# Designs tried in a protein design run: designed miniproteins, single chains, continued (4). Part 55

Each design is a single chain, and the fold is of that chain. pLDDT is the mean over its residues in the fold that is shown.

## One batch from the design tools (miniprotein)

Design m14023
Fold by ESMFold2-Fast:
Structure m14023 (fold): chain A 107 residues (1-107)
Amino acid sequence: MRAELERTLHPVVLLMSLGVLSPEEAQSLIKREAELEKKVAEGDKEAAEELIALYEEILEKAREVGSDYSVAILLRKLAELYEKLGKHEEAAKLRAEADAILAKLGL
């Protein structure tokens, strides 16, 4: 139930639902995200940088189609990664932008 809800509200799944990503592209991105998140949890800074690049590419697509919710969630994911890399000021800016978007959406 919870895992299915989180999966349904995942930015990649939402972009797939909007026709921005194919089901195959969405599955590949989710798998790569999971693999990189595991390495980041183990302290791999290179994996954190690769995951940032992945989220930035998805964020660009989300902005192009006007998916404000997907943009906000991706900005939060980026903020967490920047904090792990010690970039606290950049993380705070990304989190503030995400919170402003979610507030605009009534969330």
Scores: mean pLDDT 80

Design m14024
Fold by ESMFold2-Fast:
Structure m14024 (fold): chain A 55 residues (1-55)
Amino acid sequence: MDELTEISNAIRDALLNAKSPEELQKKLDEIKKKYNLPDSHQFPKEIGAPEPPPP
């Protein structure tokens, strides 16, 4: 669905261009409002965040 691609790209842009955690949160909230996403939906936290090694 085109909306999912647009949302993903908007989230990436927010993550890459946000200068502070507060700015990032504000941008993510604007994306949720624009696309009418449920508050319970979890966005990706950060691009390139380290993942723990598999057990």
Scores: mean pLDDT 67

Design m14026
Fold by ESMFold2-Fast:
Structure m14026 (fold): chain A 60 residues (1-60)
Amino acid sequence: SREIAVLRAVAAVLRAAIDFLRRLKETASPEERARLDEEIAELERQLAEVEERLRELERE
């Protein structure tokens, strides 16, 4: 399915972005860490939504 393929690609990009931001956080200032935590939380929410949609579609 095209939709499944696209959602898998989006999930992969989100995981890569989360990993990248977590690595940046290791060397970040306290001010930057707060901002990075917010960005990571937003991406984790988006990833959870994509993964839920994938589970729904793969069940069908």
Scores: mean pLDDT 86

Design m14027
Fold by ESMFold2-Fast:
Structure m14027 (fold): chain A 61 residues (1-61)
Amino acid sequence: NPIFDEIDELLKELAAGKISKEEFEERFKKLIEEHRESLSATEYTALALRAIGGLLDIELQ
């Protein structure tokens, strides 16, 4: 699912300091809203967990 690649790219940009945490949150929210009709509830949950896990890894490292 291409949205998982988009989340991964956002996390990489955040880790590299190319975007702020605020910008990451805004772009993530927009991605979810753009794909709202094409994604199942399970896929939305998986995306949220992936984003949260990536953010925690960046914040704790």
Scores: mean pLDDT 77

Design m14028
Fold by ESMFold2-Fast:
Structure m14028 (fold): chain A 82 residues (1-82)
Amino acid sequence: KEAEILREAAEKMKDPAVSELLRRAAEALAAGDRARAAALLTAAALVAIGNVLDAKNEEERKRAEEDLKIVLEALRKVQELE
């Protein structure tokens, strides 16, 4: 179920790099590699934060903020299931 949460989050991503990191994290969780999943999920969050900071206009910032919210919500849900 944790892997499915991350896969669903990846499908909602507007940024393909964040989506790819979440998909890889989901595959790591499905394989039982929680350490690799945690590292990939952290990388996804950092990329999403960087996209918010690097946004050149309001539309780019809103898209990046939506991606970040989805990543943080997925992180929260994965942590709750443990």
Scores: mean pLDDT 81

Design m14029
Fold by ESMFold2-Fast:
Structure m14029 (fold): chain A 82 residues (1-82)
Amino acid sequence: LSEEERREIARALGVMQTAVAIKSGDEEQLIEDGKRFVELMKKEGFSDEEIAESVRAMAEVARQHGFEKTAEYLEELAEKLK
């Protein structure tokens, strides 16, 4: 896979993970799910840049569904991964 393709996959994984997680409707649970997903991506060998792309996608989905605290947390996490 190219670097571009890997980033696209990371972004798609973040979108899918968050879309499933929002079913809980709980900001605390969403943040915990996000943290666990980041740890799983690290374990699977994704780079910090790829993980940041994934986390930004998660923040976008969370914000679209009104989970502003989750989106803010994830945006800060993505900035730290740069």
Scores: mean pLDDT 80

Design m14030
Fold by ESMFold2-Fast:
Structure m14030 (fold): chain A 87 residues (1-87)
Amino acid sequence: SSEQALSYKNLGNELFKLGRYLEAAVAYSEAIKLDPSNAELWGNLGAALFKGGRYDDAVHAYEEALKLKPDDAELKRKLEEAKEAAK
């Protein structure tokens, strides 16, 4: 449900604030299963994976976010940063 997706997003945000990045990524992934066309969730997943050192996974998440919001300059910047870190 939309309420359940929001709950997982809020859990992910709280875990991210605590520096628990890979746990935040799991929470965002659960939100995405419920709301897969939400670009913000894919962007949040990318950020959590990036902070957790999972650079290739972060690239994939940002690419999915950018497919949903192709003109988002911040997503393009984050994708390039993740690609550089993955080299």
Scores: mean pLDDT 91

Design m14031
Fold by ESMFold2-Fast:
Structure m14031 (fold): chain A 68 residues (1-68)
Amino acid sequence: LVEEYEKRLAEDPNDAKAWADLGSALWAEERLEEALEYYEKALELDPNNEEARTALRAVRGLLGLDPN
């Protein structure tokens, strides 16, 4: 599944949904640091992606990166 998203992103690196979907796949595998990077990329491409924003905040919390 990850390999399919990597190929998709190689052909269209501006596919914000593919970045977010890859982030979700990595989160399911507990690869939280990689999931964080991909959600950040999704939001860089589409700042209005509420799902990616919510997921990014949750992953930051799980990694202890949100100090509040």
Scores: mean pLDDT 76

Design m14032
Fold by ESMFold2-Fast:
Structure m14032 (fold): chain A 61 residues (1-61)
Amino acid sequence: SEVARVVGHVLAAIGFELEGKYDEAAKHYREAVELARRSGLDPDFIAYLEKKAKELEEKAK
């Protein structure tokens, strides 16, 4: 399901973040945002994922 794919990307992002791989982590959060939008998931949840992606993109600089 699309929801399972969103969860998969979030878990992958957490894994990369624990490894200090912020660029890879941000990419997975961005993919989760795209899938969540297509699935019509909660706007607050999508906003949370976007915020996480932006924070990690800033850390990767």
Scores: mean pLDDT 87

Design m14033
Fold by ESMFold2-Fast:
Structure m14033 (fold): chain A 109 residues (1-109)
Amino acid sequence: MHPLTQEALERLEKLIAEEKDPEVREALERLAELVRQVRDPLAARELLIAIEVLEMIKNPEARLAVAEAVAKGVEESLEEEDPEKRVEAIRKALSEGVKKALEIMKQNK
C-alpha cells in the first residue's frame, strides 16, 4: 500500500472511531473500503485533501454529504486508467460535496 493511501486510511479510521452518527459512520466505512484500493499517489494526495475537509466539518449532515460524494468520486477514479482523470474524478466529487455541505450549513444557521 502506498504511504499516502495508508495515511488516508489511518485518518479515516480515526474519524470512524469518533463518529457518533451511524449514517455518517457507514458512509466513512464505505469510503475507507474504496480508499484501500487506491494505488495511485496523485489520487491518494487528493484523498488526503478530502479527508482534511471531512475533519474540519462538524455538522453531521454536511459531513455525510462530503463523505458520500467523495466515496462516489473514488469509485469513479478506480475505473479510470488515466492518472489525470483519476485525480479529476476525486476533485470534482470533493467540490460537489463541499457545495452541498455549505448549503446544509447555511440552512442550519
Scores: mean pLDDT 84

Design m14034
Fold by ESMFold2-Fast:
Structure m14034 (fold): chain A 60 residues (1-60)
Amino acid sequence: AEGLTEEQKKLAELAAEVLKEANPEMDYKKAFEAIGKALLEDPEKNGKQVKGLLESAGVL
């Protein structure tokens, strides 16, 4: 998504990978777009949630 910063794009990519690993039938592109949209809608709240997910998964 054009509106994402490079850091937000990287967070969305990592989070989409984590979600895809947990749910193999999940569409990676759909997950990436949903996370990216969430980061644009509320960068502080949703950014914290995404970072928490990545920390819990051992990715961050």
Scores: mean pLDDT 77

Design m14035
Fold by ESMFold2-Fast:
Structure m14035 (fold): chain A 57 residues (1-57)
Amino acid sequence: IKKGKELYLKGDYEGAVKEYEKAIKEKPTKESYLLLASALSELGRVDEASRVGRQAL
């Protein structure tokens, strides 16, 4: 999560997606799904962001 947030803040949304996906594989959390959905939305991958965001609920 922490490294993914750093990449997101730098505008590296592709890198953030990879780190959040890794975090979810290790330990799925509502926070990780929300952060992944946000990064996917920034990349214009809106359909994927919507699906992932529902996992956070």
Scores: mean pLDDT 78

Design m14036
Fold by ESMFold2-Fast:
Structure m14036 (fold): chain A 66 residues (1-66)
Amino acid sequence: AKEAAEELKKKFLKYAEQITDEKEIEEAVKRFKKILIEVLGMSEEEAEKLAKELKEKAKEILEKKK
């Protein structure tokens, strides 16, 4: 489960490099958290921590594009 979540996180970060809108980051992070909980069976707490870390990294990538 944790390895699958990390692989999904890598795919999201690569997708984030193509994002130019902060709204798209927020929507993608919501979908990521939902997949962690519903598909991978992660706890709400673990999914929230990973989603928060992912959002921070995605925002950093977006800021570097400006």
Scores: mean pLDDT 74

Design m14037
Fold by ESMFold2-Fast:
Structure m14037 (fold): chain A 56 residues (1-56)
Amino acid sequence: DEIEEKMLKHTLRIIKSQPTKEEALELIDRQIQAARLNNDEKLLKTLLELRKEIER
């Protein structure tokens, strides 16, 4: 659980630190696909919310 939270925070930081919206969307799209493959509903929800914020 703790390692999952740490990895999630790290992934979100990397996505948010991308220099362009296009790069951030590409990276988050890849993570969304991985979350869907792993049936990680909590991660998928978090990534979808972040994706909406980046698209604004």
Scores: mean pLDDT 77

Design m14038
Fold by ESMFold2-Fast:
Structure m14038 (fold): chain A 66 residues (1-66)
Amino acid sequence: LDVSKLTPTQKKILEAALEHHNEDLSIRELAEIVGISQGTVRRHMRRLGVKSVDELKLLAVGLYKE
């Protein structure tokens, strides 16, 4: 996955997931942190190829923490 091809919103979602990767985080809480709707979070998760917030956290760790 190429970080340079991510939209600003996708980067914010991944950064929020990374900051909370050791915490229980729901789609609702992630949406509140980023300041977007839950539907927008789900749409970007589908575009990133992840099916859950746990998969999103793993993706974020892999991209930003290796």
Scores: mean pLDDT 78

Design m14039
Fold by ESMFold2-Fast:
Formats: C-alpha cells, structure tokens, sequence
Structure m14039 (fold): chain A 69 residues (1-69)
C-alpha cells in the first residue's frame, strides 16, 4: 500500500457515498503524510472533523486500505 493508492481509494469511496467535499480534504491530508501509518491517521481525522462518526470513519478507513492493496 502506497500513500498515493490510499489517497485515491479514500477519495473514490467517499465520493461513492456522497461525501464529495470531505473526499477532497481527506485526499489532501493523506497525500501530505510522511508514511502510510500517518496517512491512515490523517485520513481518519479528516473524516472526524467533517462530522463523520468514529464507527463510520473506522469502516471507511478499513475499506480504503483494502481497496488500496
């Protein structure tokens, strides 16, 4: 899994679920990360800041990591 693949997967998943504005912010946060672990945390934080629940944010991050493989 690369940072670029994770960013793309997260953007696509969020857009599919109607979180279009959040998708762009999450992609930018992930791409700014130094490593994949930081990218996962940054992506999750972007979702939480957008008002997505911790449970849904966790599910979205898990799906993005699986899709990025």
Amino acid sequence: VSIEDLAKAMREILREKGYVETAEKAEQRILAAKDVDTAVVSGANALLEAGITPEEASQLVKEAVERAK
Scores: mean pLDDT 83

Design m14040
Fold by ESMFold2-Fast:
Order: sequence, then C-alpha cells, then structure tokens
Structure m14040 (fold): chain A 96 residues (1-96)
Amino acid sequence: SRIERLEAELKANPDDVEALIRLAFEYLRQGDYDKAIEYAEKALKIDPNNVDALTILGLAYYKKGEKEKAIEYFQKALEINPDNIFAKRLLEKVKE
C-alpha cells in the first residue's frame, strides 16, 4: 500500500518532511486522525512553517470535533501564506 511504502521510506530517512506530510495525508484520507496528527506534528518539528502540515493538523482536529484547535492551525497556515485559498475556505467552514 502507499502507507507501507511511505513508512519504509521514513525508516530510511526519518527527517523526510515530504514523506511525513504524504503519510499524514494518507492517514487523514483513511479517517485515522490520530496518526495523521502524529506524522504532521513530526513534520512541524522539522519545518515549523510547513503550510501542508498545519493544514493537515487543522483538518484532523476538525474531524475529531476539536474546532478551536482546527481554527488555530488554519489561522497559522493562512498567516504564513495569505493566498492559500484552501486554508481560507477551511477556516471559514470551521467557524460556521
């Protein structure tokens, strides 16, 4: 599976931010929000301004019903990239 391939790549290179983000997104798609958060947080430790990691964290917390945390992460993503239409739309949706 994609997840098994990405986990194997991370075993070889644990600090691969792109692989961490892809793995977080795959877990998010499967509805495993806790694993999505784990891998996105690992990516943020390496790259604190990673917009994709912040957006995944916002989505995962939103899906878990933690709206305040979701808003915080979407706001951080939008502060880094104000032209991020995806983060802007998600922030508007969560605030409703």
Scores: mean pLDDT 86

Design m14041
Fold by ESMFold2-Fast:
Structure m14041 (fold): chain A 61 residues (1-61)
Amino acid sequence: SPEEERERLEMLRLFFQIARDSEEWVLENADLPEDQKELHRRNIELLEREIEELERKIEEL
């Protein structure tokens, strides 16, 4: 059902939000070389785009 699909997408969004927050925590708290910082920034950008896409899908339901 559309409601069950919404709940599934909202749960996926939450998991991606937790992953983003974990990446941000590492970037903020770890003393990392620049290449590693770039990797974490890239991961955050990818996670944020996935979250945006999930939010768009939720709105369409």
Scores: mean pLDDT 88

Design m14042
Fold by ESMFold2-Fast:
Structure m14042 (fold): chain A 65 residues (1-65)
Amino acid sequence: SMMDGMKAREAAERAAKEGDGAGAAASAHQNSLVGDKEGARHAAEMAKKAGDEAAAKVAENSALR
């Protein structure tokens, strides 16, 4: 749902502020499971902002599914 997507996006933004790329990647996976590709893409951008390139790649892969 859109509400679930919003919560995941907020979690990704919080994780990025804390430098937690893995948390942002987990948010991308959750958004992918609920069919929110935009939320998954946003989480991938947050993972990249956190400076964790490996987590960002994982999140991008989740957004493609």
Scores: mean pLDDT 66

Design m14043
Fold by ESMFold2-Fast:
Structure m14043 (fold): chain A 60 residues (1-60)
Amino acid sequence: MLSEEVVKLAKELFEKGESPEHIVLKTSVYARDELKMSPEEVFKQSLLVKELIEKLRKEA
C-alpha cells in the first residue's frame, strides 16, 4: 500500500507542476532518507506513485 507521507509529497509535487520523473525521484529519495524504507519497499512505492500520477492526470 502507498505510504500516506509519500502520497502527500507526490500530490504537492504534482500541483507544483513537477514532471512525473521528478515526482518519482523526489518521493523515492524521501521514502529512503526520511521514512527509512528498504530499497525493495522504495521500489514498490515508486510503482504506486506512477499509478497515482496517472490517476491525478485523469481527474474525473
Scores: mean pLDDT 82

Design m14044
Fold by ESMFold2-Fast:
Structure m14044 (fold): chain A 61 residues (1-61)
Amino acid sequence: SALSEEAVRLLNEAGRLFKEGRYEEALELAQRAKELATQAGDSGLAAASEMGIRELEEALK
């Protein structure tokens, strides 16, 4: 779906920001990706987004 495609794009962008050390910006995109994946009913993509969020939250401590 268009929502799942957008969520994938946001996760890829969050991954790039994470590699650059831009954790707060990456977290915002990962959170948006989770919202869109959940709306799309894409449980796998929602779970992947949640894992990314957890990893970013740890990096920001």
Scores: mean pLDDT 88

Design m14045
Fold by ESMFold2-Fast:
Structure m14045 (fold): chain A 108 residues (1-108)
Amino acid sequence: NVEEYLEAARLLRQGDPSGADRLLELLGLTPEEVERAARGELSDEEIEALRARAQEANKKLEEQLIKEIIEQVENGEKLSPETLKRYLRLLEKAGLKEIAEKVRKMLK
């Protein structure tokens, strides 16, 4: 699942539109819902419902990512320096200082 999120982000950075669609799916949104919102076809209530759904999905995604990162780091998995740097940023954002320090030490 961490790999799925990192792959979607990589595709998005490369300008691949499938990366954006994949990130929307992970947030529980569809391209059609985003298009309808952009065209002003959604009511205020529908916009608030989409926002609440996206925020809830984002919280769950962050919790899942952090859990998988902690498991990989604690299990001593062989991770690339680039992967460790990405993990460090996520852990620091989440305020998990002890695990972030462990990853920082793994970066040599």
Scores: mean pLDDT 73

Design m14046
Fold by ESMFold2-Fast:
Structure m14046 (fold): chain A 64 residues (1-64)
Amino acid sequence: LAAQRRADIVNLLMAHPEGLSAGEIGDRLGLSASSTRYHLAVLEEAGIVVGEGAGRSTRYRIRQ
């Protein structure tokens, strides 16, 4: 990952293989909800991260 924010998200998710919600990721890294969702969308499109669940219950983890 080139952007530091996305690297921080990847490192956080590597430490939490059970997955974290977008809200949990944003709170832990001091990111806004919109910024967190944007970076997660980029990582998901890149195949690095996968979101599982529906709506607000979606949890993100590193793709195996």
Scores: mean pLDDT 79

Design m14047
Fold by ESMFold2-Fast:
Structure m14047 (fold): chain A 55 residues (1-55)
Amino acid sequence: LKDLAENYYKAGRFLAEQGRLDEAAIAFDKASELYEQAGDTENARKAREEAERLR
């Protein structure tokens, strides 16, 4: 789960760099959910903040 969350977080950054902000926000939301499932509350919060920043 944590490795999958990290992959979504990286995908979110890549999509944001390409200007695909809606897709980047979705990727960060998925990363946040997966980090929460893994018990990684700090990284879940960071991913959520990235998604909110893009909205």
Scores: mean pLDDT 81

Design m14048
Fold by ESMFold2-Fast:
Structure m14048 (fold): chain A 91 residues (1-91)
Amino acid sequence: MMFEADEEAREAAEEAIELAMEAIRLGSEAGDLEAIKRGIGAALSAIGALFQGEIAKKKGDEEGLKKAVEEARRALEAAREALELARKALE
């Protein structure tokens, strides 16, 4: 469970960073500052979740690891929303 949570937090955060970077790229192409700002916010949140997970893992902090998973999942959702906004701006 603990090892699964660590992997889940890392994978979610990495996916969030990828989607957030794509949202920034497409938002820049569309000239949509809102999409760019949301993408930047999602990327920063995902990076924060990655560091929280790494620190929690090193300390054996189960509660910290659960919070890292929750933050990574929220960052992923935010990144998906930013990407959808950027895609709509290109239409």
Scores: mean pLDDT 84

Design m14049
Fold by ESMFold2-Fast:
Structure m14049 (fold): chain A 86 residues (1-86)
Amino acid sequence: GPSVDALGRRFTVLSKEGELPFELTSLIPTPVPENLKVRVDGEEVPVGEFLAEVLSKYPLGSVVTVEIEDLETGKKATYKVKISAA
C-alpha cells in the first residue's frame, strides 16, 4: 500500500475501509486538525499532536488501527498501518 517516511519510520497503509476522500499518508506527517477526530488503537489523539509522533511510539513491525472521523462531513475511515524502519 502507499507509504510515507517520517521521524526515521516508514508508515505503510495496508488497508482502508470507509468514505474519507484523502490519503492517510498525507495526514501522518501533519498535526491533527480541529475538524478531525483521530484514534490510534482505540486511544484518541489530541488536536495539534503529530500523528507520526504518536505512531512512532509503537514497536517496529507493529500493525495499528487508525480511525478517523471528519467532523464537518460525518465521514469516517479505518486504516491498518504497519510501522517499519525508514
Scores: mean pLDDT 87

Design m14050
Fold by ESMFold2-Fast:
Structure m14050 (fold): chain A 63 residues (1-63)
Amino acid sequence: MVEEARKKFTEGMEAMKQGDYDTAIKYFEEAARLLEEAGLGDSVEYGVVMIALGVAKTIKKQQ
């Protein structure tokens, strides 16, 4: 995984833990973009980020 994308994903997970879903969505979108730029858009890492993004968006919609 690209180091910068991994850092963004970790920050998104911390935001999820804090209940800050807007911040989590932002970091997961940044992580996905960085993976796409690295040519990893069809990777397992990208899939994990997209699942996390979907979860964060679903929780925010339910608020």
Scores: mean pLDDT 82

Design m14051
Fold by ESMFold2-Fast:
Structure m14051 (fold): chain A 79 residues (1-79)
Amino acid sequence: MEAEAEELKREAVELGVEIGKAAYELEKQGKKKEAEEALKEAEELLRKALEAAEAGDLEKAREYVEKLRELLEELKKLV
């Protein structure tokens, strides 16, 4: 349980970093609004994923990690 929670927290943080990189590339292309909206959504999802993992709610943690992954894929389509 603890090890699974730590792995989910790590994955959430790694996805947050990748979303940040994608948002930076969008901003460089003049897509500042899309970058800002993505960063705001990522911050909320990352917070919820970390809170769920810390509470031992692995189902909710996985749900938020999956939403972060979906957001990253959407951003990659815009770059």
Scores: mean pLDDT 83

Design m14052
Fold by ESMFold2-Fast:
Structure m14052 (fold): chain A 64 residues (1-64)
Amino acid sequence: SKEEVELAKEAVERNPNFAGAWTALGQALADAGDKEEAIKAYEKALELDPNYESARKNLEKLKA
């Protein structure tokens, strides 16, 4: 929902260097149907932590 996306965006604003926050934003955006924005959020999570398993796995699912 839009509420989940807004909460996830606030989490990213509070801690923009935390891969988990960007991964949560990607999940919320994907659930809302914003596929392209979700991909960007997951890619940002992987820039911060290339070994962040859930971001990589979810990004692969969206690109398939």
Scores: mean pLDDT 84

Design m14053
Fold by ESMFold2-Fast:
Structure m14053 (fold): chain A 80 residues (1-80)
Amino acid sequence: SKMENLKIVNDAMTIAQQKLNNGESIERAFDAFIDYLKSKNSPIAPQVEEVKKEVLAKDLSDSEKFREFMLESLKLATEY
């Protein structure tokens, strides 16, 4: 269900934020997010992997990369 997909994404966002709060890199935070989606068999996981590649290639601050990654992942979750 869309509600369950959104819950999975929100839980993944919490995990990624905890990685950043613990001083881990933006890339490790994104990997933790994606690993959680895969552990829940989320259908958006492959598309979020592509978002990670695109966002990391942009000339943006880590906070802007994190925001863009989260917004694109939420958009994907609303389509399923």
Scores: mean pLDDT 87

Design m14054
Fold by ESMFold2-Fast:
Structure m14054 (fold): chain A 99 residues (1-99)
Amino acid sequence: MKSEIEIFLEYYKNPEDEELKEKAIEALKKIAEDLKENIATEPVGEEARNEFVEKIVEIAEKAYKSEKKEELEKLTKEMAELVKKMYEERKKKAEEERK
């Protein structure tokens, strides 16, 4: 997930970059395949992490069931936005606790 998260963050910054879009779609497909094999394993952790993980799983499940390129592009964009929001939310909470 680490390198895949970096790809999504880069794509979020440059959504018009075709090469980054293709890499992000491949990253989403990889996450979908990994979840297909390990679906039974629920994450145990912080509540905020669980909420974002559930949304990530939903997007990945839609991606693995989707045969349309347009659908995959849309889901990839949603994943990139979700990953960025998750990072900003966690960083903001950490900064508030360090006051």
Scores: mean pLDDT 66

Design m14055
Fold by ESMFold2-Fast:
Structure m14055 (fold): chain A 61 residues (1-61)
Amino acid sequence: SEIRELILRAVGYELLAIGHEIDAELAERRGDLKAAEEHRRKAEEARREAERLYEEAKKLE
């Protein structure tokens, strides 16, 4: 099912975003502000992709 595949991909991007948020917090605790900023940027990008995929799945119903 195309809907199922889109949802699974969206969930994958949500997990990727969570991973980057954790890595950003760990980098910030170490004082690595550049790494923290990079990970926060990647988390935001992953969340946008997840949202896009959920909206695509919703349109197909």
Scores: mean pLDDT 89

Design m14056
Fold by ESMFold2-Fast:
Structure m14056 (fold): chain A 84 residues (1-84)
Amino acid sequence: AGDEVGRFLARVAAEMASATPEQREALAQRVNDIVERGERLAKVRREHGDDAYREELARWEKQTGNREEVRAAEAYADLILELE
């Protein structure tokens, strides 16, 4: 879980280091969206269990098509649940 979050954030940080102010703002928004989705996934799993979590994850995968961002959010959700 932490490895996937760490790799995603490290890549975003590297992109930000060479990015314009406008690109940095877009990258920050993407990170924020991933964090919010991960928090939502963790909440669903905590309140409604594994089946509801898998359904919400599958629903988001269909909406985004971005496998890497989905994996990052899933890993962040898993990390939140491990810290509880």
Scores: mean pLDDT 75

Design m14057
Fold by ESMFold2-Fast:
Structure m14057 (fold): chain A 83 residues (1-83)
Amino acid sequence: AEEEYKAWIEEHREELEEIAERFESLPKEKQEELEEKVEEFLEPYKEEVKKLYAEGKEEEAKKLALKALKEGIELAGELLKEL
């Protein structure tokens, strides 16, 4: 589960570094706006992940967390293209 997360990060490291560099090149106001939009998008996933952990469904929680991460990064990439 954590190994899948780590493997995904390593496989997409170059893409993630490009996204990070673009984000860091933005004015602080634009960085904060992007972070707020991503956090709002991720909020329902955070609630469901917490629920799954509370129910002892750790593997399902980790899979959902990885899905949320992938979708959040995709959203951030799309928002960066508009800037």
Scores: mean pLDDT 77

Design m14058
Fold by ESMFold2-Fast:
Structure m14058 (fold): chain A 101 residues (1-101)
Amino acid sequence: SLVEEFRRLAEEMRALLDEIIKKVPKSEQEKAKKLYDEFKRVLDRLIEALENGDVEAARQHFEEALKILQELMSIAPPELRDRLAAVFGRLVRLLAEYERQ
């Protein structure tokens, strides 16, 4: 289900956050943590919207999650950007699949 896919995305993002924290300066670590916390919050809202059948709210939360991922990619070390880009691509595909419903 979409809900299970989003929960797996949150788990992958937590693992990526831990790797970012180990590889970047303290100032970027704090920004990465804030972006992850916002990403997790947006995913929770997205899941709630999907469970309630709120199409417009779900679409808006998809777009918010993509924006947060782009910001995370901007601060991530180059070695992790491909993995973040893969997460971004999965989210884009999920949005396209949802809009085809």
Scores: mean pLDDT 80

Design m14059
Fold by ESMFold2-Fast:
Structure m14059 (fold): chain A 65 residues (1-65)
Amino acid sequence: ASPAAARGGQMVHREGGASREAADAAARLVDEGGSAEQAAKIVHEGGLDEERARGAGQAIALLAA
């Protein structure tokens, strides 16, 4: 993952409460060209509710841009 995507994943884990593995996977997905919606699905499966997961996916995508 790019440094920007990796930082987004770390932020979602530390501040959002998603599992580290889910946050890292979401960051990597966005870095590889995945959408904010796909990232949101991964962090939702990692423990965030749907609304928080949507925001987290968007934040990772914005940081990776």
Scores: mean pLDDT 71

